Designed miniproteins, single chains, continued (2). Designs and how they scored, part 64

Each design is a single chain, and the fold is of that chain. pLDDT is the mean over its residues in the fold that is shown.

## One batch from the design tools (miniprotein)

Design m6208
Fold by ESMFold2-Fast:
Structure m6208 (fold): chain A 66 residues (1-66)
Amino acid sequence: MLTDEQADAVYEAMVKANREVRIGDTEALEAAVRKHLAEAGLPQEVVDRPLTELSREVAQRVREKL
């Protein structure tokens, strides 16, 4: 499970990737998210995880913060 800090970093990476990549380009979006995760200094274990798993854990963390 992601820590609070890791979840925030994943969320920001996804936001940045969505701004850089055109809607519908799933491959480019995934690559951009991975790039921003690595630049944020997240552990390789987190960077290498499937985007669907990361998205699920971010959603769960957002629920905990509400």
Scores: mean pLDDT 74

Design m6209
Fold by ESMFold2-Fast:
Structure m6209 (fold): chain A 75 residues (1-75)
Amino acid sequence: MKEEILKKLEEVKKKASGSLKQTIGDVIAQVRKEEDLETILRYVDALIELARAQKADPSVLKLLEDIREFIEEKL
């Protein structure tokens, strides 16, 4: 489960650019140390808000929203 979330975040990172790409990398590092799914979900929510604020590519937003939904289904 956590490994699947990490793989999905790495896919988003590949499509992202600039400060968003760096922030996704930082979140991946934090998720590797985190075992609480609710805390991981909050990190993904923060990335979605950042992506929206930066007007990121719609494909990046869609992947982040899919990750959020995947985590919610496991809570």
Scores: mean pLDDT 84

Design m6210
Fold by ESMFold2-Fast:
Structure m6210 (fold): chain A 72 residues (1-72)
Amino acid sequence: AAEEGARRAAAAGREGGGSAGLQEIARMYDKGDPAGRAAWRGAGAAASGEEGQASPVERKHGEEALRAATAG
């Protein structure tokens, strides 16, 4: 789920700082993890401004994941 992916990204960002959380999302997506795919979808919608594919909840969690991942 998007929430699980966002939580993992936030944890990675908190631990590694900088873009570590974004790398964790990419890694999960690469390995076919559904949580990574959901987080990537939410983050992509937030970054690209494309609203048609992500629910409001997914967009919120994607934005939170990006903020946590980059706040470091």
Scores: mean pLDDT 60

Design m6211
Fold by ESMFold2-Fast:
Structure m6211 (fold): chain A 68 residues (1-68)
Amino acid sequence: PFNEEKGREAAEIARTLSPDERAALARKVASPETLAIAEEIGRKLRRIGDAIDRALARGDLSEAVIEV
């Protein structure tokens, strides 16, 4: 529980920092569990980003936006 509370505090502080500074802080204070959770979220976001990039590369994004 102590490491989970520290991870939560680090996340709150990180919200006030730039992405690069947040990564540096997470490396210093995050437990292995906190890093694993952050990586899982990052992986899901990258998957979404990759789908958007593929749509952009084909010019399909504009058509998809009209459908949404």
Scores: mean pLDDT 61

Design m6212
Fold by ESMFold2-Fast:
Structure m6212 (fold): chain A 70 residues (1-70)
Amino acid sequence: AEATRRAARELALSRGFSEEEAEAAAEEITAELLALSPEELAELEAAIPVAREQGLTLMAELLEAGVAAA
């Protein structure tokens, strides 16, 4: 969960959120990712190489951390 929260916070900060907003968003995103079904996790795992190919590095890191935490 810690790696997922960190990745979500970094993504939010990169998009212009304040530190407080980024922390709140990271907690919410982390809780949502940890609640995903195995089928939803498989879809996220399949999305990781697509995100990296599109240069969405922080998004790919968040997805990787979320899949690893499940």
Scores: mean pLDDT 77

Design m6213
Fold by ESMFold2-Fast:
Structure m6213 (fold): chain A 87 residues (1-87)
Amino acid sequence: SLERLKEGILKLVSLLKEAVNKSDLPQEVKDELLEKLRRVEEEARRARTMEEALRAANRLGDVLQEVKDEVGQDVVDEVLGEHDRLV
């Protein structure tokens, strides 16, 4: 459903913001990644169609890769693992 996809995007954005904020990256790099995540969050919140939500999800995929490259795969996996524990 559209609402479930939007909720999933917003949850992943929240977890990635946590990973970025907890990292030892320079503040400039953190600010850039957080701004990209904020744009995805706003796009997801405003999505009114499945197409719009899927565009937000695709953009999130690109940002997720950037976050993994900058903060490290292990840090991202740890934060995402905390989400999986809540199944």
Scores: mean pLDDT 82

Design m6214
Fold by ESMFold2-Fast:
Structure m6214 (fold): chain A 85 residues (1-85)
Amino acid sequence: DEEEKKRLLEEIYKLAGEVQTKLKELSKATSEEDRKKYKEFLKAAEELGKKFQELFNNGLNTASVEELKEIKKALEELLKKAKEP
């Protein structure tokens, strides 16, 4: 359980880094279509942060394995949505 929790934390931090990288890439958009995608992705990322605000405020190390799995899944879905046409 503790080893699973540690792996989930590492995976979450990696995914959060990927979200930040994607936001930076999209922020360089020059077309109106790409700027729209940037705004939608930014809004989705902010909504995810708001949904898990209490866990972030208390420290992710205080979260249960189940809560960490939910955060990981949400980050993966966010990144997947950014690749949808």
Scores: mean pLDDT 79

Design m6215
Fold by ESMFold2-Fast:
Structure m6215 (fold): chain A 100 residues (1-100)
Amino acid sequence: SSELERIKKALEELLKELDKLSIEEAIYEGGKIIVNLLKVLGKEEEAEKVEKELDEVLENKSLEEQIEFVEEKAREVAKIAGDPEIEKLLEEYVKKIREL
């Protein structure tokens, strides 16, 4: 799973830079990683749906609704992935996004 290793690296890099990002940038970057993770897991239709929903939420919803959306999608994808390291990284992301 070289593709899963790329996702883990992307999450680790995002978590290191999170304090340097605006909350809106953190949501956008996290959302993109979630979409790419769904693609890697073979959930291409789910990935397309989440990508469209992410764009809609970022343009038309409140900041609190944007946070709630990305938290929900992170937790859903963590369960689908079934990888303890990815689950841990996504849980750290969810925790840190609330602290921004």
Scores: mean pLDDT 86

Design m6216
Fold by ESMFold2-Fast:
Structure m6216 (fold): chain A 69 residues (1-69)
Amino acid sequence: MKVTDEQAEKIVEKLLEEGLISEETAKELLRLLKKYKDVDKAATTLYLKGLISPETASRIAEIAKELNK
């Protein structure tokens, strides 16, 4: 799923508000979202690095879907 820089910032903000990620993980997620412009690729990369759970990766996808509606 494609994501804009503004949507990337909103996804990270929402996850931080929900307490699902640390500030360090949030910085890496934002960097990957802006680099790849793709939510699935960014979330998969963080998961493979061991920085997020599968549940958090699913939540990232949910927030991205809400922002595209």
Scores: mean pLDDT 82

Design m6217
Fold by ESMFold2-Fast:
Structure m6217 (fold): chain A 85 residues (1-85)
Amino acid sequence: SDEEVAELLRRLLEEHKELVAEALAEELKIDKEEALEIVEEHPEKLVEFLLTYAPELARKAAELYREGRLEEAARAFAKAIKEAL
């Protein structure tokens, strides 16, 4: 369900925020510090935004995280942000 996906994505951000920020910096071609601000400001709103505008990539990130594929989950999350923007 979207609720279960949202909980997994929030946990990914809480536990692996730096990994997500690093992947986002590479995807958007910005500094890691700038990417970290994006993921830190409103994580709950960010997750809801991704489920609305990039639902396939958001679900893929959650599935990869569930599998313990952290680097791939972070990259999928970063791609979801890029697609949603």
Scores: mean pLDDT 87

Design m6218
Fold by ESMFold2-Fast:
Structure m6218 (fold): chain A 86 residues (1-86)
Amino acid sequence: SERVEELLNQKPTEELLDELAELLGLNPSEETKKKILDYAEKNNVTLGEILNMPLSEIRKELGEEAAKFLLELDIELGLMRIEEAV
């Protein structure tokens, strides 16, 4: 099984975002996914680097809907890490 760190240490793809959304029961819009993918491509950043940005900067760069999705994703991935540590 792929570890959370391995998932975060790569540039996001549409496939990765869809797989994470399905796994975690999240439903980002096509527009939200596109904003995240376009940002990552333009800035050459990983998914983990985006999640490590201040929430205010995510809102500014990607908008409120994308910021909400990324916050929910970060929380769910954090819960998975805690469960694996037990």
Scores: mean pLDDT 78

Design m6219
Fold by ESMFold2-Fast:
Structure m6219 (fold): chain A 87 residues (1-87)
Amino acid sequence: EVPELSEEQVEEAIKLLEEFLKNFVPKTESEKAFKEGLEYFLKKLKEASFEEQKVMVQQLISFLQVYSKTYPEGSPVVKLYEKLLEI
């Protein structure tokens, strides 16, 4: 079943990811891999159909729900997850 995301919510998710990637400075090899993976994800998300974009954004939110727990509250990764939940 396709998640309940509008086209405008997908566009907001793309904007949030672009802003995060501009400002995120990786400090570890794991964070560098995350940034590179997220850059590739964003490229694919922009090229995808709307139906695929909805699934991709849901998968990213699910991933970040687990991954953000490895960071302290108020970190950029946690803030990205919180902003994506509010779209």
Scores: mean pLDDT 83

Design m6220
Fold by ESMFold2-Fast:
Structure m6220 (fold): chain A 79 residues (1-79)
Amino acid sequence: SKEEVLEEIDEALAALKEQPETEEKQELIKRLELRKAQVEEKLEELEKIIEEMRKKGEKEEEIKALELLLESIKEHLKS
């Protein structure tokens, strides 16, 4: 789920914060925070579209295609 992807990013941020302070650490933290913001924006937008399509009674095949896309994005972010 979106929550699982965000939890993975949060765990990575927590682990980094335990490391000694370096410029490399600060830059990596900034990059992960940016990635988290991008993930939240993209996943929330797609989930909202799926929900709206369900409420409107759109074709199940189209909804399933979007759900598969959402899962593909989540898997890509985990790898």
Scores: mean pLDDT 68

Design m6221
Fold by ESMFold2-Fast:
Structure m6221 (fold): chain A 67 residues (1-67)
Amino acid sequence: SELEREIERLDREALEKKREAFGLREKAQELKAQGKDASELEEQAKRKEREMKKLEEERRRAERELE
């Protein structure tokens, strides 16, 4: 159905954002271990995490409608 395709799309996009945020967090940890400033990477990770949460909320709404 249309809703099922939408849920799959939202899941894929949310997963992509999760992976991107995880990678940025790993790089930030490496920089911190070297005594370097990781603020920019942490901010980028937060932006990806916010985008992910928005997609997850939209997916939950679609799932409730699909019931």
Scores: mean pLDDT 85

Design m6222
Fold by ESMFold2-Fast:
Structure m6222 (fold): chain A 80 residues (1-80)
Amino acid sequence: SEREQLLQEMEELRRRFLELAERARAQGLDELAEVAREHARDLDLLREKLERGEVSLEEARRFLEGHRATLETLERYLDE
């Protein structure tokens, strides 16, 4: 279902932000690591809100795509 796909994508994106945080920490970029961890926490909160019916699938998708764009930007920054 669309909901199941969205939940899977949220978990995948959350995992990628946590991986980014570890890479940033390894390079001494502590502020970037904290930003990445905050995005991972926001994705977990978004999942909880979606499960409780506090956000629509459309709203959750929009927030997820915002987080995805941020992740891609930060990953490019670390890759130089």
Scores: mean pLDDT 88

Design m6223
Fold by ESMFold2-Fast:
Structure m6223 (fold): chain A 74 residues (1-74)
Amino acid sequence: MEETLAALEEAARAVEASGNEEALKYAQKGVAAFHAGDLEGAIEYFRKAREAAAADEEAVAAFDRAIEALEALR
């Protein structure tokens, strides 16, 4: 649980550093969904964040890690 949250927060920070405001908004919604216990919603929001940040390889890698951590909780 703590490891999953850390991966989600790391992905949000990576996107914040990239300046991609749309991807950051989706990442924040994903973190909020996770805190609310909505695992499927969290996965969907992080997939949307990944799509918005697709041109940034570092952000994509961080989102792939976050999605993997969420999928492992299923």
Scores: mean pLDDT 79

Design m6224
Fold by ESMFold2-Fast:
Structure m6224 (fold): chain A 78 residues (1-78)
Amino acid sequence: DELEKRVAEMEKLAKEYIKKHPELGNELTPSALMVYAALKKGLLTEEEAREVLRAMGFSDEVADDIVAEARKYLEKEE
């Protein structure tokens, strides 16, 4: 399933990013970190991230909040 593979890629990317920046594991929730890493690498768009989160069982409002937090953190990182 493409979705399951996408989630696995996002989790792997998040873990690789934490290895370089351990502080992120304390600043972002696991879901927000996963989305942050994927957006930072250009692996998916914000809309695609929302679709992945919804497929993982998050509600629309929670998915929107997670993506918004990841995007806000990306803006702070420059």
Scores: mean pLDDT 78

Design m6225
Fold by ESMFold2-Fast:
Structure m6225 (fold): chain A 57 residues (1-57)
Amino acid sequence: TALDILKEMARKAGASEEEIAAAKTLDEAQRLLGRKLSELDDEKRYEMNLELEKKMA
């Protein structure tokens, strides 16, 4: 599901298992992922966005 994909991507972006477990809705998972992506360098963020695009397409 989209929720599972967002949680997986957030984990790869550095989210803790506690943060992942707390994200129970799509909106919560998107906010978590967005926050974690903003903490990455430009190269790593670009790689993560490409992976997300492939999984969500």
Scores: mean pLDDT 77

Design m6226
Fold by ESMFold2-Fast:
Structure m6226 (fold): chain A 76 residues (1-76)
Amino acid sequence: VEELREEVLALARRAGVPEGLLNAMEASYDTLTSMGKPILALQGLLRAVTRELRRLGKDDEVARIEELRREVEALE
């Protein structure tokens, strides 16, 4: 779970997602995990990152995040 979070955030940073947006995404993730909802936190993070990557036209990175989203669905 934590490894997926780190991979997703690292990919988003390399793709040019602004640090302010990444900080907001991490804060939302940390809030949901502190409430005992780690799968929901991962799903929310993946959706938010995908949205910003699509806005930046990073299709290859979007494909990688969609791959990770399927992996998270398998955890349920």
Scores: mean pLDDT 78

Design m6227
Fold by ESMFold2-Fast:
Structure m6227 (fold): chain A 147 residues (1-147)
Amino acid sequence: SPSNQINKLLRENFPVFSEINKELLDNGPFNTKDPKTGKIDVARTALILSSLLEYQKQSGKPVDQSTIDELVNKIKEGQKPDGSFEVGDYNPERQKLTYLLLHYSVRLGEESLKPVLEKVEEYLRKNLSEEEVEELEKLKEEIDKIL
């Protein structure tokens, strides 16, 4: 399925993807907070959101809109003025993963995240090497081809 292909792509390119999935299993599948800091983890929140939107698309059963809206608002609140996200300690891998999960969410119909996605893209272009930007653009294109 498209979701299995995207989840494989993210797992193969981002070791932290498996860590976040394990932490969600250990600490509750809808827990948006980092258990170490008590703060909202936007990478975790984006993974929960994309998983719910993916389920909605595949099952044809709508997720409660209030749950989606809460997750979207937590992502917006966790975006810093420079466009980066609250993901614990500075980690370019977590920022890149969050960007791709948000891109996936927008492609699944959550258009309200498009301005958030544009701001983090600007942040990443300023803070990543040219090689890292090219790899990120390639991964974004692969998601678009799968969908």
Scores: mean pLDDT 83

Design m6228
Fold by ESMFold2-Fast:
Structure m6228 (fold): chain A 62 residues (1-62)
Amino acid sequence: SLEKKANFYEKAAESARTLADFHERRAAQTPDREHHRNVAEQLRKAADFYEKKAKEYKEKIE
């Protein structure tokens, strides 16, 4: 169902943002900043993609 797809992508986005926040905090505290910032950036892009998909499925329900 569209609702299940929207819910799936919302959860995926939340997980990706949580992991991105973790890596951004690590980047602020460690000499290995570039690695953590690159991982956080990839996770933010994934979260944005998942949020876009969730919105698309929600709009189809209306």
Scores: mean pLDDT 82

Design m6229
Fold by ESMFold2-Fast:
Parts: sequence; structure tokens; C-alpha cells
Structure m6229 (fold): chain A 72 residues (1-72)
Amino acid sequence: GPLPPLSVSQLIAADITAISLYEKYKKRLKKGVPKKKAEKEARREIREMWKDNPALQQRVLERFDEMVKKDS
């Protein structure tokens, strides 16, 4: 069903978390981890971290994916 709206504090927390996981993803790429594998590992960590909060999980995944899409 539809998820409840997130508070401003929750949106900020989700964005900070997404940035941290994105930086970890970039470090994996620098170590020679394939892009697809690095993305999968980061998304797995996000899902596990927020398994009990689907609204925050979705927000963090969306922000992480937006950052990855800007990689060229």
C-alpha cells in the first residue's frame, strides 16, 4: 500500500545516508569492483539497514540511484 509521508528530519537523514553509501560505492569502484556489483552491494546494505522502515528504505534507494545516474 502507499507509504506515509516522511518528516523533514527523516528526509535529511535519508539524504545523508544515501551520500554515505554513494561514497562507499565510489570507493569500491576505485578498488576495481565492477559497477553492477558495487551498485548491488550498496542497495543490499540500504535494504538491510532500513528493512523495518519501508518509507525510509525507498527514499534512501531513490537518492542513491539518482547519485549513481549522474556518474559518467
Scores: mean pLDDT 82

Design m6230
Fold by ESMFold2-Fast:
Structure m6230 (fold): chain A 67 residues (1-67)
Amino acid sequence: MAALRTLHAVGQAFHDALESGDLDKALEAARKAGEEVIASITDPNDRAEAQAAVDRFLAALEAEKAG
């Protein structure tokens, strides 16, 4: 649940920042949004799952940007 909410926030931040046309800034905004949401998660297992999901999402976006 927490991981899905975190990914939703990260995805929205990325999409909004992407309107600027700067992919690097969009990735930074997504990372920052993920960090803020993860910091609000009090359960350490939920936090770890959310962090892993965010890392995977950002890695996929960076791979798409490079390819």
Scores: mean pLDDT 76

Design m6231
Fold by ESMFold2-Fast:
Order: C-alpha cells, then sequence, then structure tokens
Structure m6231 (fold): chain A 87 residues (1-87)
C-alpha cells in the first residue's frame, strides 16, 4: 500500500535520493532510478518495494566506500518512511 508523505518528508527524501544518485556512475541505471522515484514523488507517496529493490541493487554495484555512504543515506530515507507509516 502506498504511504502518503508530508511536504517536509517529500523534500527530505528527494534530497537524500539525489545524494545517492550522485554516487551512481552508470547513467542508464541513474535514469531508471530517477524515473521510478519521480513517479512516486508526483503521487506524493513513499518509495514502493520495486523502487526500494532497484535502489538497493544499484547501491550494491558501488565500490565499498561509496556503498557505505549510500547505505547510510538509504537508512535515513527508511527512517522518514517509517515515520510516515506511523502517522
Amino acid sequence: MPVPLSDEQLAELKELFAKILSLITDPELRKRLEELFNAELAARVAPGIETERALLQAILTLDDAARQQALALWSEMGKIVREAEAA
């Protein structure tokens, strides 16, 4: 079920997602992730399981240092989603 987001949560998720995208060097993968996430942002809902799975798979293709940074950002996104689910 899609989880609705506040304006503040949308802005923060967008910023965190942009930071993760900056670590992804594959332009085709970056474009696909942007398309998936922008559709959910337009609907004002949290990332669904398909978007989360695609993002996690992209993170796992990174080198160890970039992957650790991306996982920390992904964890922060997850905190926002859990807060939205609790509302």
Scores: mean pLDDT 78

Design m6232
Fold by ESMFold2-Fast:
Structure m6232 (fold): chain A 77 residues (1-77)
Amino acid sequence: SSLLEELDRIIAELEEVIEQLREGKISAQEALDRGLELGRRAYEIIQQLPPEQAEEAFARIQALLRELGKLAYEALK
């Protein structure tokens, strides 16, 4: 599915944002802005998926956004 391929690309991009923030290569603000846009795009795809796949994808995106938020919060201290 082209939707699943796009979702996999968004997940990979979100993981890269988390890694760049962890390495101090981007600011907390830049990471949050990029994460918000990636999350928005992911949720647009998720609502078009079959329920079982949507639930799994939502859980994955939510976990990544939670980790990004935690790292951004720690970077602001």
Scores: mean pLDDT 88

Design m6233
Fold by ESMFold2-Fast:
Structure m6233 (fold): chain A 89 residues (1-89)
Amino acid sequence: MREIARRLGREREEELRELALKVVRETNSVEAAFLALTGSVSALLGELRTAAELFRRAAELSDNEKAKEAAEEAARLAEELLREAERLA
């Protein structure tokens, strides 16, 4: 079970990273881009609650709809990962 949980976590962490990079590419807000990058780093460090909060804030600050959608999806994914981590701990 631990190996399966770790593999699923890795795949979703990669998806989260791709979403964070999409925010950086699409956003016209330097602050939103910085928050998305910091959120991605927080997720890598296992700080999923912080990652979700940072991605939510990036979505709020994004003026571009594509960047906003990517940031909202990243926040949702981080929140899902947090719930799964808490359930398995």
Scores: mean pLDDT 77

Design m6234
Fold by ESMFold2-Fast:
Structure m6234 (fold): chain A 73 residues (1-73)
Amino acid sequence: MEEIKKLLEEIKELLKKIDPENAEEKYKTLLERLKNDKSSDQEKLDYLKAIKERLEEGLKLREKKKKEEEEKE
């Protein structure tokens, strides 16, 4: 339970950094999915870890694009 909450908070923070306009909507969708999911806590943890990893990867790509844009000027 606590580990799931921690991952959700981390995912929410990453969503705000990547897509602040849609972060709340995406987070709400994730919460609804988890609330309706009958999977085990371990499966939910694995799912959230995969999402976090994907978001961290997206954030790194966004950082790279920002640096490329700055260097072009």
Scores: mean pLDDT 75

Design m6235
Fold by ESMFold2-Fast:
Structure m6235 (fold): chain A 90 residues (1-90)
Amino acid sequence: LLETIEDTFYSPIKANKGETVTVVGSWEANIPGSGLEAVTSLEAVNGNAGSITLGERTDTTLVGTFTNTQDVSDTQLQVKVTFEGRPRSL
């Protein structure tokens, strides 16, 4: 059985309204077996700041494209990562 697992990482970011930014996450130490290829979606936790789309996935890296809908000055971007897999500690 596969279950959805949610994880959150923080990426320090500066972005102006309308900017597109690449976000890279790496959890190879925390995802034994499944790897980041099991990621099914990305979501910006601070949704009023913009949206993020899932890009390239490997067993060790995850790439997302963030489109900012408002100015974010020296604010930490929070991204929620959803995995389709078995429950585990991260």
Scores: mean pLDDT 54

Design m6236
Fold by ESMFold2-Fast:
Structure m6236 (fold): chain A 60 residues (1-60)
Amino acid sequence: DDVDRSLRAGRASRDAIQRALDDGLSDQQALDRGTRAAVDEGLDPDTAREVAQLQLDSLL
């Protein structure tokens, strides 16, 4: 269950970051969008930020 949530949060975060970058938003704005998406999937804000940072780093 926790593994499934983490995988969902990672995908949602990556999708949000990719959309933000495609829309011409800054890296910081993309990170904020990815963090929000991971929180919406049920991660705490600190974990969500770490997940979003890893996704952003993989796309840059």
Scores: mean pLDDT 84

Design m6237
Fold by ESMFold2-Fast:
Structure m6237 (fold): chain A 106 residues (1-106)
Amino acid sequence: DLKKKLEEAREAIKKKDYEEALKLLNEVYNSPEATKRQKAEALMLMGEIYYDLKLYDEALALYENAIKLDPEYAEAYEKLAEFLESLGKYEEAEKYRKKAEELYKK
């Protein structure tokens, strides 16, 4: 169950078990049964891991690929905005926050 793997990956991230989280997220991302939303969620969660590891260029690429794969995934825009705010890029972050707000209203 890919949904259960995503839930387990989120729990592993909370515990900072990044090796287990990345294993689960790669299984979801590479599954032929995964929906575009599930693959985008896996990329977004990988981005959170790389951000916590201070691998900022890799984190950015993962967030950008998540929104490219599923342009209607509001949570991914929200996470990208949080990432940009953490780097002091407030004007760029605001654009993605507005996009997330628009998508949550749909």
Scores: mean pLDDT 88

Design m6238
Fold by ESMFold2-Fast:
Structure m6238 (fold): chain A 99 residues (1-99)
Amino acid sequence: SLEEMEQKLKELVDAGKTPEEIARELARLRPGQDVAVIKAEIPPEKQDEAVKALRSLGAAVYVKGNTIYAAVPLQKASEVAAAIVRLGGKVLEIVTARP
């Protein structure tokens, strides 16, 4: 579920895992679906708007400091990245993992 993905995303980010490690672990929760993990910088004043927008696109979202992490099915990765850029964010990494 999206709630399970978001809880696991938070756990992995707080444990200091890389985006590649995060994507691999989240892909295990959704067998048969390619998972994309996007790491980006978001201005503090845009963080709440970004979280709301990305969740509306079906992304699991976690914010740590000025960094936002979004996990989403691969098919939605470009929409999520575009939303981040429109909000003045900087995409740092996009990684994908297959189960």
Scores: mean pLDDT 84

Design m6239
Fold by ESMFold2-Fast:
Structure m6239 (fold): chain A 109 residues (1-109)
Amino acid sequence: SIDTSPPSKQSRINHIMDTWDKVISVMVAKGYNITPSQYNDMRRRVKNAMSKMDIRSQIYVSSQFDNSVRNNTPIKVLTDIINYFTSKGNYDSSKNFQRVRDILINAAR
């Protein structure tokens, strides 16, 4: 049988997390000193936020991660995501992405 169903929420989350891993790879290539502990903390926060957000927000975040990989602008992209969730009143997601951005800014020092 031909599966014409749209991607499951879990499949979409997995794809977004794979893109996040590419974002981190770009940051490491730029000289960011990301430890395994920081990587695991950021990944858990992103995955938890993605699991709780609506489909529209998942599509938005996915697009922003793709922009980060393409344009090499991870801090700008995270700032745009934080502002997006703040504007939506989604403070749990905003707070998680703010913590992720703070970890990356510290890793750049």
Scores: mean pLDDT 81

Design m6240
Fold by ESMFold2-Fast:
Structure m6240 (fold): chain A 68 residues (1-68)
Amino acid sequence: SALLSLEEVLALAEEAARRHGLSPAERTRLRQFVLWEHREAVRLNLSREEQLAGLEAIVAMIVAAARA
């Protein structure tokens, strides 16, 4: 399948940030990581499933750090 667009990935990240009640600073950090991962996903020609798994991992890391 085709990769999710940057807009689609950012929308999913925004939804996750809202669901987890992330602060503006945490949302900014999440967005920075998502932008970098999206660039790498395109460069490496990753699958949609790999892209989604990467997004889930980033969200989990940011949420864990925010709750520590």
Scores: mean pLDDT 85

Design m6241
Fold by ESMFold2-Fast:
Structure m6241 (fold): chain A 66 residues (1-66)
Amino acid sequence: MKIVVVIVADTEEDKEKLKALAEKTFSEHEIEFVEAKTVEDGLKKAKEYEEEKGLKVTIGIGGVEL
């Protein structure tokens, strides 16, 4: 099953950490990573992927939900 993971992070270090966590958590799945600069952009991208493909989308944020 293909999973789309949207990464929202302020720093490159947090992006790498979230990607590594996602790959470890979903190791049996094909993962497509989508990077976003803001929570709003990330949510928009996640919704578009869910509507187009019916794929499970997970959003990883490096901090508290803002």
Scores: mean pLDDT 68

Design m6242
Fold by ESMFold2-Fast:
Structure m6242 (fold): chain A 60 residues (1-60)
Amino acid sequence: SHHHRAELAAAGLAIAKLAGSRSAAEIAWQLMGISVEEALRLARTLSPAELWAAAEARVG
């Protein structure tokens, strides 16, 4: 479902933010349709609430 995919994408971004994990950013990339580099940029620059909103908006 959209909600479960958004949760997984948001978790990937959160793990990338906390641990700098490229593999977690790759999960977000696949679900959100953005590059791994863009996923890492979002992880560095956005708050946790903003990361959830970004995942909700971009996950199809």
Scores: mean pLDDT 77

Design m6243
Fold by ESMFold2-Fast:
Structure m6243 (fold): chain A 74 residues (1-74)
Amino acid sequence: MKEKIEKLKKEVEGNRELLESTQKVIDRTVAEHAARDPARAAAVQANGDSYVDQLRKETEELEKKAEEEAKKMK
């Protein structure tokens, strides 16, 4: 059962890394567009926020699954 929990934790960590890298890409793209077109920068931010929110919800589900499996080991 430790292998199953470790697998879930790795998926959660992978999603968290993806969230961080995605946020950095969004921030960079927003900054680039803000210099040329502030309205476009706002649109990129909104789209990025939606994507990050979706990925965060999926990560939370994996986190809950990992916690439940860990509790079963006690």
Scores: mean pLDDT 78

